Designed miniproteins, single chains. Designs and how they scored, part 25

Each design is a single chain, and the fold is of that chain. pLDDT is the mean over its residues in the fold that is shown.

## One batch from the design tools (miniprotein)

Design m893
Fold by ESMFold2-Fast:
Structure m893 (fold): chain A 94 residues (1-94)
Amino acid sequence: GPTIKTAELTVKEGSSKTVSFTVEKSGKYEVTVQNFGTGDAKVTVSSSSGSKEFEVKAGSSASVTLSVNKGDTITVTVTALSGETTFEITITEY
């Protein structure tokens, strides 16, 4: 489906940054996090129905799919575990 949000974040070691998106249409959404850095990251994706945590290794990407209702907010928090790193977060309608 269409890409509905893209964000680029630079995160310092031991710090976190958050991106949020309120959905205007109920459905399935894929959240992809790409790590362009040389350090590993922890990612938390949350909505009103719960949260999922996963690791995105240096130079890698990972994605999660979730079902959300209209008016819900998808929140993506990226924590840099080692070194400063740059991430791209993409939210697509699945």
Scores: mean pLDDT 84

Design m894
Fold by ESMFold2-Fast:
Structure m894 (fold): chain A 58 residues (1-58)
Amino acid sequence: GELNRASLEMAELILKTSKNPQARELAEEGIRAAREGDEQKAMELVVKAILVEMKASY
């Protein structure tokens, strides 16, 4: 669905822009969950990756 595609796009953006290993690992796990069809897990992992990035910038 559209949410799954949005999660993939956000995870790919994190992988392109982030140097934080934890954020990158969460983004990679999010991509995997999205490709396996687990839309809820993908969204949760991507949100966690964003939160890790926010903390690193704060």
Scores: mean pLDDT 80

Design m895
Fold by ESMFold2-Fast:
Structure m895 (fold): chain A 66 residues (1-66)
Amino acid sequence: DKAEKNKEAADYIRELIAAGKSVEEAYNEALKKFGKPSPEQAAVAREIAEKLREIGDEIEKELKEK
């Protein structure tokens, strides 16, 4: 099931980000582990990566300010 594979990839991405990887690095590592996504999976992953990158950048900026 594509949805289950997407969930595993998303969990792996979140785990890598929690370990200190950037969103784009985490996405690339997930591609290596789970293989080339379908065009639909790639579009969803890109949107998730863009959102997570923006959120992560804001958090890092706030941490640097404090």
Scores: mean pLDDT 66

Design m896
Fold by ESMFold2-Fast:
Structure m896 (fold): chain A 55 residues (1-55)
Amino acid sequence: ASDVQLAVARAELEELKRKYGLSDEEVEEILALVRQGRIEEARARIHELVAKRKA
């Protein structure tokens, strides 16, 4: 992923952590996927975690 994509992902994950209470482990796992270029997997994980916490 590009530096811009990593910066955007970090900002979005920090907001989601504040709003939905994501754990440090969940945030780091998603960031690891983004660093590896596994963007679709990172998006799917974000959506799943947010959906579970909204329910």
Scores: mean pLDDT 77

Design m897
Fold by ESMFold2-Fast:
Structure m897 (fold): chain A 69 residues (1-69)
Amino acid sequence: GEAEEAMERADRAAAGAVARGGLSAEQLKEISELMKRAREAYEKGDEETALELAKKALEIAEQALRQAG
């Protein structure tokens, strides 16, 4: 579904940003918290909230990846 795809994209983008040194400790913590909440929402059947949280995590990761050079 859309939520699973968004969570996968967020994890992949975060991994890429970490590999390039683009994520601060604060950004990594924020992504981790958002992804934890997204998975909890998904497990409760709240796919809309899971998707929203995963999209926020993805945005942070993509911004970090763009800045990493």
Scores: mean pLDDT 82

Design m898
Fold by ESMFold2-Fast:
Structure m898 (fold): chain A 90 residues (1-90)
Amino acid sequence: MKILVVDPDPEQAELGERVVREATGYEARSATNAEEARKLIEEETPDVVGLSSSADKESFDLAKEKGIPIAVGRDGIEAALRAIELAERL
C-alpha cells in the first residue's frame, strides 16, 4: 500500500506522512501543492490520496481523474488517518 498525504502546511503534510509510515508500515509520501501532488500521482501511483480541507481542488481533480480513492480530513494528520482506514478496506 502507498498513501499520498496533501496539505499546503508543510508541517501537517510531514506529520501526516509520518503517521502513515509509523502506524501501518505502508509507503507514504506528502505534497504541499498541486505540482508536487501531480508528480507523485503520475510517477508513483498511490493506492489512496488523503487530502486536507485546505488542499487545492486540482489535487482532488487529479486523484479523481486517475481513479484513486480519496479520503478528506480537516488537516494532514486527520487526512492520513482517514486514508489509512480507506486503504485497510481495499
Scores: mean pLDDT 86

Design m899
Fold by ESMFold2-Fast:
Structure m899 (fold): chain A 70 residues (1-70)
Amino acid sequence: SLVEGLEKQKEALRKAAEAGLISEEAAEEAQRLLEEAAEAARAGNYEEMERLAAEAEAIVQRSLAEVAAA
């Protein structure tokens, strides 16, 4: 399900932060956006879900680049 997929992504972000691959701040912000995406999915707003999930992915990619540059 879409909600299960979003929960799996949230778990992956927590593990990535614990491994030092992304900042804890980026992981927390991305997790918040994924939770909002799950709420949008439950409401049947799949366009909003996709937008929020894409925003979370952008934050993760930015943090990965910043950590790699440090």
Scores: mean pLDDT 84

Design m900
Fold by ESMFold2-Fast:
Structure m900 (fold): chain A 78 residues (1-78)
Amino acid sequence: SEEKEDEARKLLVEGEKAFKEKDYEKALELYKKALELAEEENSPLIAPAYRNLGKVYEKMGDKEKAKEYYEKAKEAEA
């Protein structure tokens, strides 16, 4: 629904704010919730959500998980 996609967008914005404040745990939670809603709606927001999760894991020092999410984002755009 449009309402679920709007909620996913709001969660991505909230997650970006947390990421800029270096609250990586909060950013991770918000981006994962945005991804879940985007997947339910088969939304174009799936790829942005995966990219943002990759950025969080990169900042947290989890290079393998960051790479995995960046690859998933690329697949979602194909």
Scores: mean pLDDT 88

Design m901
Fold by ESMFold2-Fast:
Structure m901 (fold): chain A 69 residues (1-69)
Amino acid sequence: MAEKIEDPSAKENQRKFLEEVTEGVRALVEGVAKTIEKKTKNPKEAEEFKAKLLKKIEEAEKKALEEIE
């Protein structure tokens, strides 16, 4: 069983840090997408780039959450 010696607050801290990091990465992705749009003047390309990265971030977040659980 996954009992180990682990304070309940430790798992909560891991979840909070994961959420904060993931949110920060999403914000960075949005910033990069805006930069792409400004440089290429192609909002469609920027949106597609953002969507692909957001999907990767969601997958990584889910995997990390499963490990914390």
Scores: mean pLDDT 76

Design m902
Fold by ESMFold2-Fast:
Parts: sequence; C-alpha cells; structure tokens
Structure m902 (fold): chain A 88 residues (1-88)
Amino acid sequence: SFDELLRREGEEHGQELIDRAVELAQKAVEIMKNAKNKKDISKAVSYLTAALIELSAVRLFGDPELAAQAEERVKPLIEEAKKAIESK
C-alpha cells in the first residue's frame, strides 16, 4: 500500500529530512541575528518556509516517533526564527 511505502520512506530518509529542516531553520535564525534590511528578512522568511515544508513532509510518513523527534529538534528553531521575524 501507499501508506506502507511512506512508512519505509520515513524509516530510510526521515532523519535526512529532519536534519535538512534543522539546517534551514538555523539559517533563518542566523540571518535574523544579522538582519539589516527588508531583503535579509525576506531571505530568512524563505528559509523558514522551506523548514516548515520539510517538517510537513516528515509528518506525512505517519511515524509518531519520527514526528516527535522532528518537533523536539526543529520546533525550537522555528519558534526562535518566527519570533525574530515578527519582532521586525
């Protein structure tokens, strides 16, 4: 079934997507710490959006443990980036 294929995909590549989401969210945070103009803020929003897309993809695998790991690793960085963007 498609659901079994998604579960196997999550087992094989879920960690890679979580690592990518962390990298993208961290980039958004780093950009906002040094943001000087609207172009910098736009770049941070683009990285944050990409991180949210990767996090959404991880949730589609239907693995609760993988989803919990993604939340613990990615969510704090997303919240930090979001707060920094909203404060401008």
Scores: mean pLDDT 84

Design m903
Fold by ESMFold2-Fast:
Structure m903 (fold): chain A 63 residues (1-63)
Amino acid sequence: MTREEVARRLAEMLRKGADYAEAQGDVETAKKLREASEHAEAGNLDEAMRILTELDEEVRKRR
């Protein structure tokens, strides 16, 4: 799988994750996942990973 294919699949996964989070009422997580998906779709994997890291840290802080 090429880097471009990986980025596209990651963006698709993140969009589905955002839709799921929104359906569960987790609007904040959905927003972050959509932002990460947009960056991944644009090929900005580093920025997508940064957003995911921030989200993970916020989740850990919440416990």
Scores: mean pLDDT 77

Design m904
Fold by ESMFold2-Fast:
Parts: structure tokens; C-alpha cells; sequence
Structure m904 (fold): chain A 69 residues (1-69)
């Protein structure tokens, strides 16, 4: 569901603001489970990868693309 995807994206964003990269990656994995299109899923998977690399700007950019996909 798009609503649950957005809920988990909001939780991931909050975790990133707190510097909790592990929790942010976990919430992104949950957002991926609720993605409705392959394009949304690809952008969320890329965002999670970038969080693991601590590239927060890149992760946020791909999260936005997932929402608009």
C-alpha cells in the first residue's frame, strides 16, 4: 500500500535525522515490501544501499523518486 510505504519512509527519515542508519535501513526494507510498482521498488532499494554507504543526500533523492514513480 502506498500509505504504508510513505509511513515507513517517514520513519526512515526520522531515523536518519537521529543518525540511526541501521534503523533507517530497516524502515526502508519495510517500505520496499509495500511498494506497488517495480520502479518504486528500485528507487527504494537504491535508497537503502545509499543509507548503508552513509550517503544521506543520495538516499533522500531516491526516496523522493520512489514517491513520484
Amino acid sequence: SREKMLEYLNKAGEALRQGDYEKAAEYLEKAIEHAETEEQKRHLEEARRLVEQKDIEGAERHAVRAVTA
Scores: mean pLDDT 84

Design m905
Fold by ESMFold2-Fast:
Structure m905 (fold): chain A 69 residues (1-69)
Amino acid sequence: KVYTAEVEAETVEAARAAREAALKVPGVLSVTVEKDPETGKYVVTITAETEEAAEKAKEAAEKAIKEAE
């Protein structure tokens, strides 16, 4: 089984930063970025080996988005 977490970014730059930050977390298996056609926002989906890794990756991604404005 895998665990997933999602964060939203307003810009592709913020989404890219979030993806890079999440991938650095041990136990993360993959990170995808998709544009939501309804809202125009970028959805960053994190897949991790453990729930703890998913939580840490989500926090890292959210921090990266905040720093990117």
Scores: mean pLDDT 81

Design m906
Fold by ESMFold2-Fast:
Structure m906 (fold): chain A 62 residues (1-62)
Amino acid sequence: SEELAKAGEEAVKTGKLTEEQAKIIAEAIAKANGVPLTEEAVKAALANPVEAGGLALSLAGK
């Protein structure tokens, strides 16, 4: 999605994520893996923005 791609691009370029962007990325990863979204997954994205952003771009077809 466009929101996922934007969050991923910002994370890779700046090394930063807002909590809202981290939730978007964590939700997309959880959905791709067939698991429920957790607060731990959101915190993991916030702790590693560049890695989370790379996964988000891959899932967005980038």
Scores: mean pLDDT 81

Design m907
Fold by ESMFold2-Fast:
Structure m907 (fold): chain A 63 residues (1-63)
Amino acid sequence: MKEEYKKKGEELEKKGEEAYKEGNYQEAARLYSEASKYYFKSGDYEKMEEASRKASEASVKGG
């Protein structure tokens, strides 16, 4: 249950990193935001905060 949420967060974070690397900052922000939500559900608040910060940074670059 918690492991499944953490794995989903990691998959979304990886997709966000790939989108960011390709210059698709709005998509990266969306993916990082989704990853943050799954990390929250998994109880991994450190990864949640990191993903949330990455989403904010990607959003600033994309807007």
Scores: mean pLDDT 84

Design m908
Fold by ESMFold2-Fast:
Structure m908 (fold): chain A 56 residues (1-56)
Amino acid sequence: MSLEELIARAKAGDEAARKALLEMYMPTAEALSKMFGLKDPEKLAEMFVELDLKYG
């Protein structure tokens, strides 16, 4: 399943698609949190999902 399909489904209110986007961003959010000394990778992953929903 493509990233574009997940974003489109999440925008349509598909909670499973939104959760899948969050899970896709978690490894990146954890890596960035470790690199920049951030304490909450889950909040960073949520921010990436919200950016995709607003601008993707």
Scores: mean pLDDT 79

Design m909
Fold by ESMFold2-Fast:
Structure m909 (fold): chain A 113 residues (1-113)
Amino acid sequence: AREEAEELKRKGEELVREGLKLAQQGDLEGAIKKLEEAAAYYREAVRLEPENKEFKANLGGTLALLGYVYAQAGDYEKAIRALREAAEYLREAGDLESAEALERLRRELEEKA
């Protein structure tokens, strides 16, 4: 289980790096696809080790990035959902400051939707 979860984490990290590179190049569609795949790998890692705060922080961070890219693409409904889920995982990971910041951004997007 641990070895499997660490492998999923490594795949997620690679996909996040690819997604961030695509977002920096203005390829929002490509960035979304890579970040959605990364989130799926991190979700499996969290499922295998539900008490691992590092995996929850990685999932939360990935979902936050995905939320930002969805917002840039104009998909406010997906952005709001991703930011809400990101805040929940970051809160569980003990990153209360980041969770609160994402909740504030989510409220701003709800006013625009």
Scores: mean pLDDT 89

Design m910
Fold by ESMFold2-Fast:
Structure m910 (fold): chain A 59 residues (1-59)
Amino acid sequence: EEEFKRALLAVAKLMQEKGIKPEEVTDEDIERIAKELGLPVSTVRRAVERLKAAVEANK
């Protein structure tokens, strides 16, 4: 669980640095982030889905 929280933070930070909005992320973006952070694509996808849900809930 704590490992996933760290992954979520790392994914969010990298997306901000690259100017990628959670609601606009593509499968290619997910694969690139996973490669750069050394995380499984499945973990990055789950992190992105959580970030998307947070953004949509605040709209």
Scores: mean pLDDT 77

Design m911
Fold by ESMFold2-Fast:
Parts: sequence; structure tokens; C-alpha cells
Structure m911 (fold): chain A 82 residues (1-82)
Amino acid sequence: MKREEALRLLEEGNKLRDEGKYEEALKKYEKALELAKDDDALSAQALFQIGETLRKLGKYEEAEEYYNKAVELLKKVFEENE
């Protein structure tokens, strides 16, 4: 259920971003990230969407930080698959 709710929030965020409502989109992605806390792959998706939205707002340094967090989570997923 939490995974499905996180996916819905990502979808809502994407819709808001497409409407140019970047601050509202960020709130949806941040909530999705909180719900995806125990799912590294889904958390990486949320972090990437936050980065893309920050880039749209001209916050390039913050966007780079979120992209790096997404990459680190993907590396962790690889390391945990023994």
C-alpha cells in the first residue's frame, strides 16, 4: 500500500511539474520519498524527480545533490544484492 501511494504521489508531482507548478510538485515528490524510505529503487526515482524539478527552478547545485543521492542509492542496491 505505501509503495502504491508513493507511486501515485510521483504521478501527481509529474502532473504538477507539467503544469509549471514546481513548488507543489516538489512537495509531492518529497512525500513520495518519505513513503519510499525502505525502497531504494523507488527512493532513487523520487530523488531524480526532485533533481529535475529543482533544475527547472534554476537551482542547479541542489539538483546535482539530489541526482548524486539517487546514484548512491542505486549503488547501494547493487552492493546489497549478494
Scores: mean pLDDT 81

Design m912
Fold by ESMFold2-Fast:
Structure m912 (fold): chain A 71 residues (1-71)
Amino acid sequence: SSRAAVEALAAELAAHPDDEVLRTGALVYAAALRNEGDLESALALLEALVAARPDDEVLRRLLARVRAELA
């Protein structure tokens, strides 16, 4: 399920915050979730990305956009 995949990715992002391949893969998956209308799973994954990389302004802006779509 998308929830299980997001939880697994969140754990990997927390364990390996500097892994650029993992970061890129997680962003691609978040975009796929948004395109499918699964905004809640996309939001959860983007929150995990921002938590792993809190100074990443691009990730913070993307998170804000997805939050606005869900509201």
Scores: mean pLDDT 83

Design m913
Fold by ESMFold2-Fast:
Structure m913 (fold): chain A 71 residues (1-71)
Amino acid sequence: KEELKKELLEEIGRILDIIGDIIELERELERAEAAGDEEKAAEIKKKLEELKKELEELKKKLKEIETKLEF
């Protein structure tokens, strides 16, 4: 179970990093939209979609590790 706890903490760390990136990009998106920079806003939206998909995959892995720890 100790090895699974290490994996859990590592995945949590990755999730937190991605959440931080998403928050920063959301703020950049608001600034780009306020400035009328539609091209930059579109680029940020694509990057946000990619990060959100990666976050969902990491959350699935986290849930799998939690399930193994509960057994």
Scores: mean pLDDT 81

Design m914
Fold by ESMFold2-Fast:
Structure m914 (fold): chain A 80 residues (1-80)
Amino acid sequence: SAAEAAEKAARGGELLSRSTELQRKFGNARTPEEKQAVAEEAKKLRDEYLEFARETTGVMKELAEGLAKSLQKMIDAAEK
């Protein structure tokens, strides 16, 4: 339905906004504590993107999986 499509689009936009904020936090992280906080937030957001990807198909699924992969790289970098 149009309502279901609108809800999914809103969820995708919310996840993308959170990803943008997290990128800013990651760029500003200097201490081990700040890096750990970024890693924990990135793990939660990655899992939410993977869940969203399971609920979608086609290009949207590919984009969600790609963003989850980018978040995994951020986790790896923050945990070094």
Scores: mean pLDDT 84

Design m915
Fold by ESMFold2-Fast:
Formats: C-alpha cells, structure tokens, sequence
Structure m915 (fold): chain A 86 residues (1-86)
C-alpha cells in the first residue's frame, strides 16, 4: 500500500514523558510503540483534525520504534525513539 509519513517528537524521552506522533494520512490511523523485537507495548489512535497521537514513554528504558498503521492498509517506516531511565 502507499507509505504514510510520520513525524515523532521527541526522539529521546524519559519514562512517563509524552511522545507526539504526527501523520499526513487522512485514513483512520493508529500509532504503535514497538519494542526491539517488534512487539507492540503501546498504541494510541491518531486524532482527526490535529493528525496527532500521544504515546506515554514506558517505564522500561531502551530503544523503541514508533510505527503508524492506517485503515487503508498503508503504514509508516519505523522511527527510532530512545527511552531513558526516570
């Protein structure tokens, strides 16, 4: 399917901090937070109008990936996010 563009800020977050995901897709969209093995550890719907989703950084430090998946079958390239100890 078509590739969705996603912007993720910040790319380095402490546990409990909000990670903001912005997308250019008009479809129904979910932002997923994946661990290094590709397992989803958090998910948030993208709000229509603002085109943003908010994910809370998990308590476990490490490297994570944000991926956006859309109802039309399109998905974004994974974006790396580093989670720091609290």
Amino acid sequence: GPVVKAKVEPKEARAGEKIIVTTDSTADIFALLLDPEGRPVAASPVVKGSNTAEITAPATPGEYFVQVVADDGSQSEPVEVKVLAP
Scores: mean pLDDT 79

Design m916
Fold by ESMFold2-Fast:
Structure m916 (fold): chain A 70 residues (1-70)
Amino acid sequence: IEELVEKAKEAAKTLPADDARVINGAFELAYEAGDEEAAKRVYDIAKQATPENADVWAALAIITAVSAKI
């Protein structure tokens, strides 16, 4: 679980610094919401959709975190 988030952070290292921060923050928000599965899902969806587009990764991460927070 935490490993999935950390792997996403490492992948973000190859992105522009600004984009990497957004991605990292989004994944941390999903994880800190207390929903590990949301974090996993965010990573998987972002990776499949467009791994090189940080904006999409961030959007998917935030959307999933919000939907998981009940």
Scores: mean pLDDT 54

Design m917
Fold by ESMFold2-Fast:
Structure m917 (fold): chain A 70 residues (1-70)
Amino acid sequence: IDEYIAEIARILAQSTDPATAAALAVKVSNYLLNGDFDKAIELVKNSTALTPEAKERIIEIVEKARKDAA
């Protein structure tokens, strides 16, 4: 799970400003650590700071983390 969190943080850092990237990384990380994968996906989908491409990449990683947790 830590490896997925690191990858998501990297994509966020490439996709938006550092402050927004850091804030989103913290929120997504907290959801993933709590097993709240649907909340993580919802947060990413509803973010106005991210491009459609960045959203798709992050959601794919969240879905992989969900499969690993099952």
Scores: mean pLDDT 80

Design m918
Fold by ESMFold2-Fast:
Structure m918 (fold): chain A 80 residues (1-80)
Amino acid sequence: MEKPSIDEIMEELRKKLDEIVEKIFNSTDPEEQKKLADEGIKLVEEAKKRIDEVSTDPEEREFYKNLLDEYIKKFEELKK
């Protein structure tokens, strides 16, 4: 199985998150918005695990961990 690069993982994640964010902004149902935000968090957590598996550089891992934690924080804010 061909291992994706970190850039490919991040591009795929951004495309999926853009779709979720668009759905959240177009939704008027608070429960749907929370569900979509949870789906976004799940996608970020999955990408975080994939980056940890493919990256061997501790500095690179820390950089992406911090970046992805910021995305999770933004989705958590959208749930409230």
Scores: mean pLDDT 80

Design m919
Fold by ESMFold2-Fast:
Structure m919 (fold): chain A 65 residues (1-65)
Amino acid sequence: MEEELEEFKKRADEIAEELQKKGYHPVVAKLRGYNEAAREARKRGHLEVAQKLLDEAIKIAKENM
């Protein structure tokens, strides 16, 4: 469980960095990275990990809206 959460957080950060390099705003890139990592986690059956990633995305959105 903890190993999967760390792996998907790393994946979210990788997606965010890739989006920032493509010209996305840092906040938007983070939000999309976490949402996409959560989607990938859900597809692999890691529902609790996916929920934690979505909670982080919601937190980022609330702090920056």
Scores: mean pLDDT 80

Design m920
Fold by ESMFold2-Fast:
Structure m920 (fold): chain A 112 residues (1-112)
Amino acid sequence: MLTLTQSPAEVTVKEGGTATLTSTVSGGTVLLVEWYQQKPGEEPKLIIDSVGFKGEGVSDRYSMSRSGNTFTLTITNLKVEDTAVYYNQAVGLVDGKGVSATGSGTKLTVVA
């Protein structure tokens, strides 16, 4: 089974600071990882994927890095509008079959 664990569950940062959100994938071979931003009442928006694609209108303040099976979303110069739940999704292979996993999300709160 492909498993994806996000940390932290919740984080609060002051405006102008930096947030670091991590996702660790286990149980299979990782093919693609995507970070989504979910705001209340809105559809999830793609922020960035593990092959370097950014969603439309996504700020250069958002970046992603990988170390082994750990994927890190970094948001610099935080703005109050960055307040959202950030979900990570992975597509991978388990026993040669394509599978997906979605994390439980990280709730980011940016305070002025």
Scores: mean pLDDT 88

Design m921
Fold by ESMFold2-Fast:
Structure m921 (fold): chain A 66 residues (1-66)
Amino acid sequence: EREELERRLRELVERMTRRLRESSDEDNARISQEFAPEFAELLRALGVGAGEGIPGGGEVKPLPAP
């Protein structure tokens, strides 16, 4: 099960990173926010804990994204 979750997390990270690179600065905040809930779910399932940060990114903070 963890292998499956890790695979999904890896794909999600790659997808998010790719979109962040291809998207504009304004879209960066939006994209991060869109993927944040999915990351939280996967991290919870992995047992990492929603607060330790994301792998490859560090910490995710609630920022005002207009």
Scores: mean pLDDT 67

Design m922
Fold by ESMFold2-Fast:
Structure m922 (fold): chain A 118 residues (1-118)
Amino acid sequence: MIKLVESGGGTFAEGSSVRLSAKASGFNFSTANKSWWREAPGEPLQLVASISADGKKVYYDERVKGRATISVDYSKQTLYLDLKDLKKEDTATYYAVAYNPDGKPLVVFGEGVELTVV
């Protein structure tokens, strides 16, 4: 089965750091573009960070720029999002997404991982 399984959520102190992970299975991880999205209370679903299949193109949303790092471990088939200097507004459900570079169908969503900043 094609899957992204997120982990690393929970409750964290403001000013701390977290690593969210998404383990891929059932698809060609190395050829997919990858991204992290979040749904914060009272906000629409928003793009947090993305990385191209070749790792050469990286995007960060302005709200996390300078605090976020998106990375890939191809040997582990795992996508990471590192967030530093956590803020209360980082409280959200985070979704890993893998998609075809051409916009053709392969779109894989994880079930989401909850992050709460206190």
Scores: mean pLDDT 81

Design m923
Fold by ESMFold2-Fast:
Structure m923 (fold): chain A 60 residues (1-60)
Amino acid sequence: MRAEAEAARREAVERVREALEEGPLKAREVLIEYIGKMHDAGFSPEDIRELLREAGEVFK
């Protein structure tokens, strides 16, 4: 299995988690930035939806 989408999501979630230490607004900005980057890189809507699900776990 090519884990490129999984690696991209893992990196994005890690960056969102780091940004959350600065505050929830910063974490949201970073999440939106990575959604755009994944969309521009040609990842599927399902990959982006999975990113949103994984990032949601960080905001607990």
Scores: mean pLDDT 78

Design m924
Fold by ESMFold2-Fast:
Structure m924 (fold): chain A 82 residues (1-82)
Amino acid sequence: DPAAEAARAARIEAVRAQAQELLDEINKNVTNDPEEALQVERRMFDLNQQVDPSEEARRRFDALIEERRRQLAELKARQAAQ
């Protein structure tokens, strides 16, 4: 069903656009407010769960989330130490 496939593709693109905006917020806040950035990352994760992506897309997205979590944890640790 081409309509169903188009609707799915549009939904995935919408979620990707939202994820990109959330990543932009994370990048802006990762230096200034790691805790807020972590909450934004969590929202992005929840959105991904609702879309049911392909296994390849899931692996890429999971790797991206893990990289962001590492960056946030590092900055949070440095700020907590100061």
Scores: mean pLDDT 66

Design m925
Fold by ESMFold2-Fast:
Structure m925 (fold): chain A 91 residues (1-91)
Amino acid sequence: VKELMEEALELLARAAEEAAAADPLAGGVLRLALESIKELWEEDPENAPFKSLEIMENAARAIAPVLEANPRLRELVEKALEALRKAAEAA
């Protein structure tokens, strides 16, 4: 679980940087998701995988048009979601 959460956070950090370069508002959405997930992982590690997946799915939906226009960013977000799904299943 810890390795999968760390992988998801690294992928999300990269996604936030790529998103900020393409669309500053989308970058802001992913940065807020990243900070929320980091806080959950520190404060409530038992529930963090499930709650983090929900946060990330909501963030991805909010920026769906930006992801569709930016295949590299979409790939990073999908990999982060996959890592979070695996973390939630392993928890």
Scores: mean pLDDT 81

Design m926
Fold by ESMFold2-Fast:
Structure m926 (fold): chain A 67 residues (1-67)
Amino acid sequence: SMDEKLDKAEKLALQYIGRNLAKVRGDRERALELAKEAVELAEKKFGVKFPEDYVERLAELAVALSA
């Protein structure tokens, strides 16, 4: 189902963020680049599209976790 694909895509995006946190170093611009990469990877793999604000939400999470 679409909901199951979105859940798996979100988990992949979060795992990608976690694996690459060291390069963010609390920098918002680096966090936005990483979040965009994570979203593009997960959307392509599962054939889904996240809400438009999801990149920004992941970037804020990456900044918070890497600061």
Scores: mean pLDDT 85

Design m927
Fold by ESMFold2-Fast:
Structure m927 (fold): chain A 64 residues (1-64)
Amino acid sequence: KPLFYEGLARYYEKQGKYDEAARYWELLASLLTGEDKQIAYRKAAEAYRKAGDVEKANELFEKA
């Protein structure tokens, strides 16, 4: 369920585990369409940026 991945992403963000959080935001985006998908990609991109993965962050911002 999409809501499950959102919960996990938020949980890992609270723990400062941005790589894990970004992965769950990407999984959420794969299950969504339209505006919700764009929002999930943007959240994944921000989490990758915080994790130091600038290349992944830029790729996902382009999808948002």
Scores: mean pLDDT 83

Design m928
Fold by ESMFold2-Fast:
Structure m928 (fold): chain A 74 residues (1-74)
Amino acid sequence: SLEEAIELAERAIEALEEGNVEEAVRLLGKASKLSTDEEARKLLEQAAVYALNGNVERAIELARKAIEVLREKL
């Protein structure tokens, strides 16, 4: 559901802020798979890539943008 995708993306941001990149990437991947919106899916996938490459700030920014897109669909 959209609500579950938003919750997972919000939890991913918390994980990134705590330095838990592995958990964040897992949560972003799950949120992406639950997202039917192409823009939100791409943003979540890009957030995971930036997180894996150590760019945590950019990963958080992209995840927040994905949440905004998903909230507009509720």
Scores: mean pLDDT 87

Design m929
Fold by ESMFold2-Fast:
Structure m929 (fold): chain A 85 residues (1-85)
Amino acid sequence: SEYEEKAKKAIEEAEKALEEAKTPEEKVAAYETLAEAYEILGDLEKSKEARKKAEEIMKESGIKKLHFNPELAVLALAKAVDNAI
């Protein structure tokens, strides 16, 4: 349940990041976060749609690597730590 709460918060933060995004890299990072969060919640359809959107923006913008988001990296680390317990 804690992972579901963190995933829901990640969705809210990623949606806000999409609204505030000024670069294609920021939009890609937000969509990849949405994909991961939806996958954690078991919403594979929304996860797939978000990942496709990230891939489309990457292709259109010539991005070869994902933009690093430190806030989302902290959430990913928290999940890894909780899984180890």
Scores: mean pLDDT 71

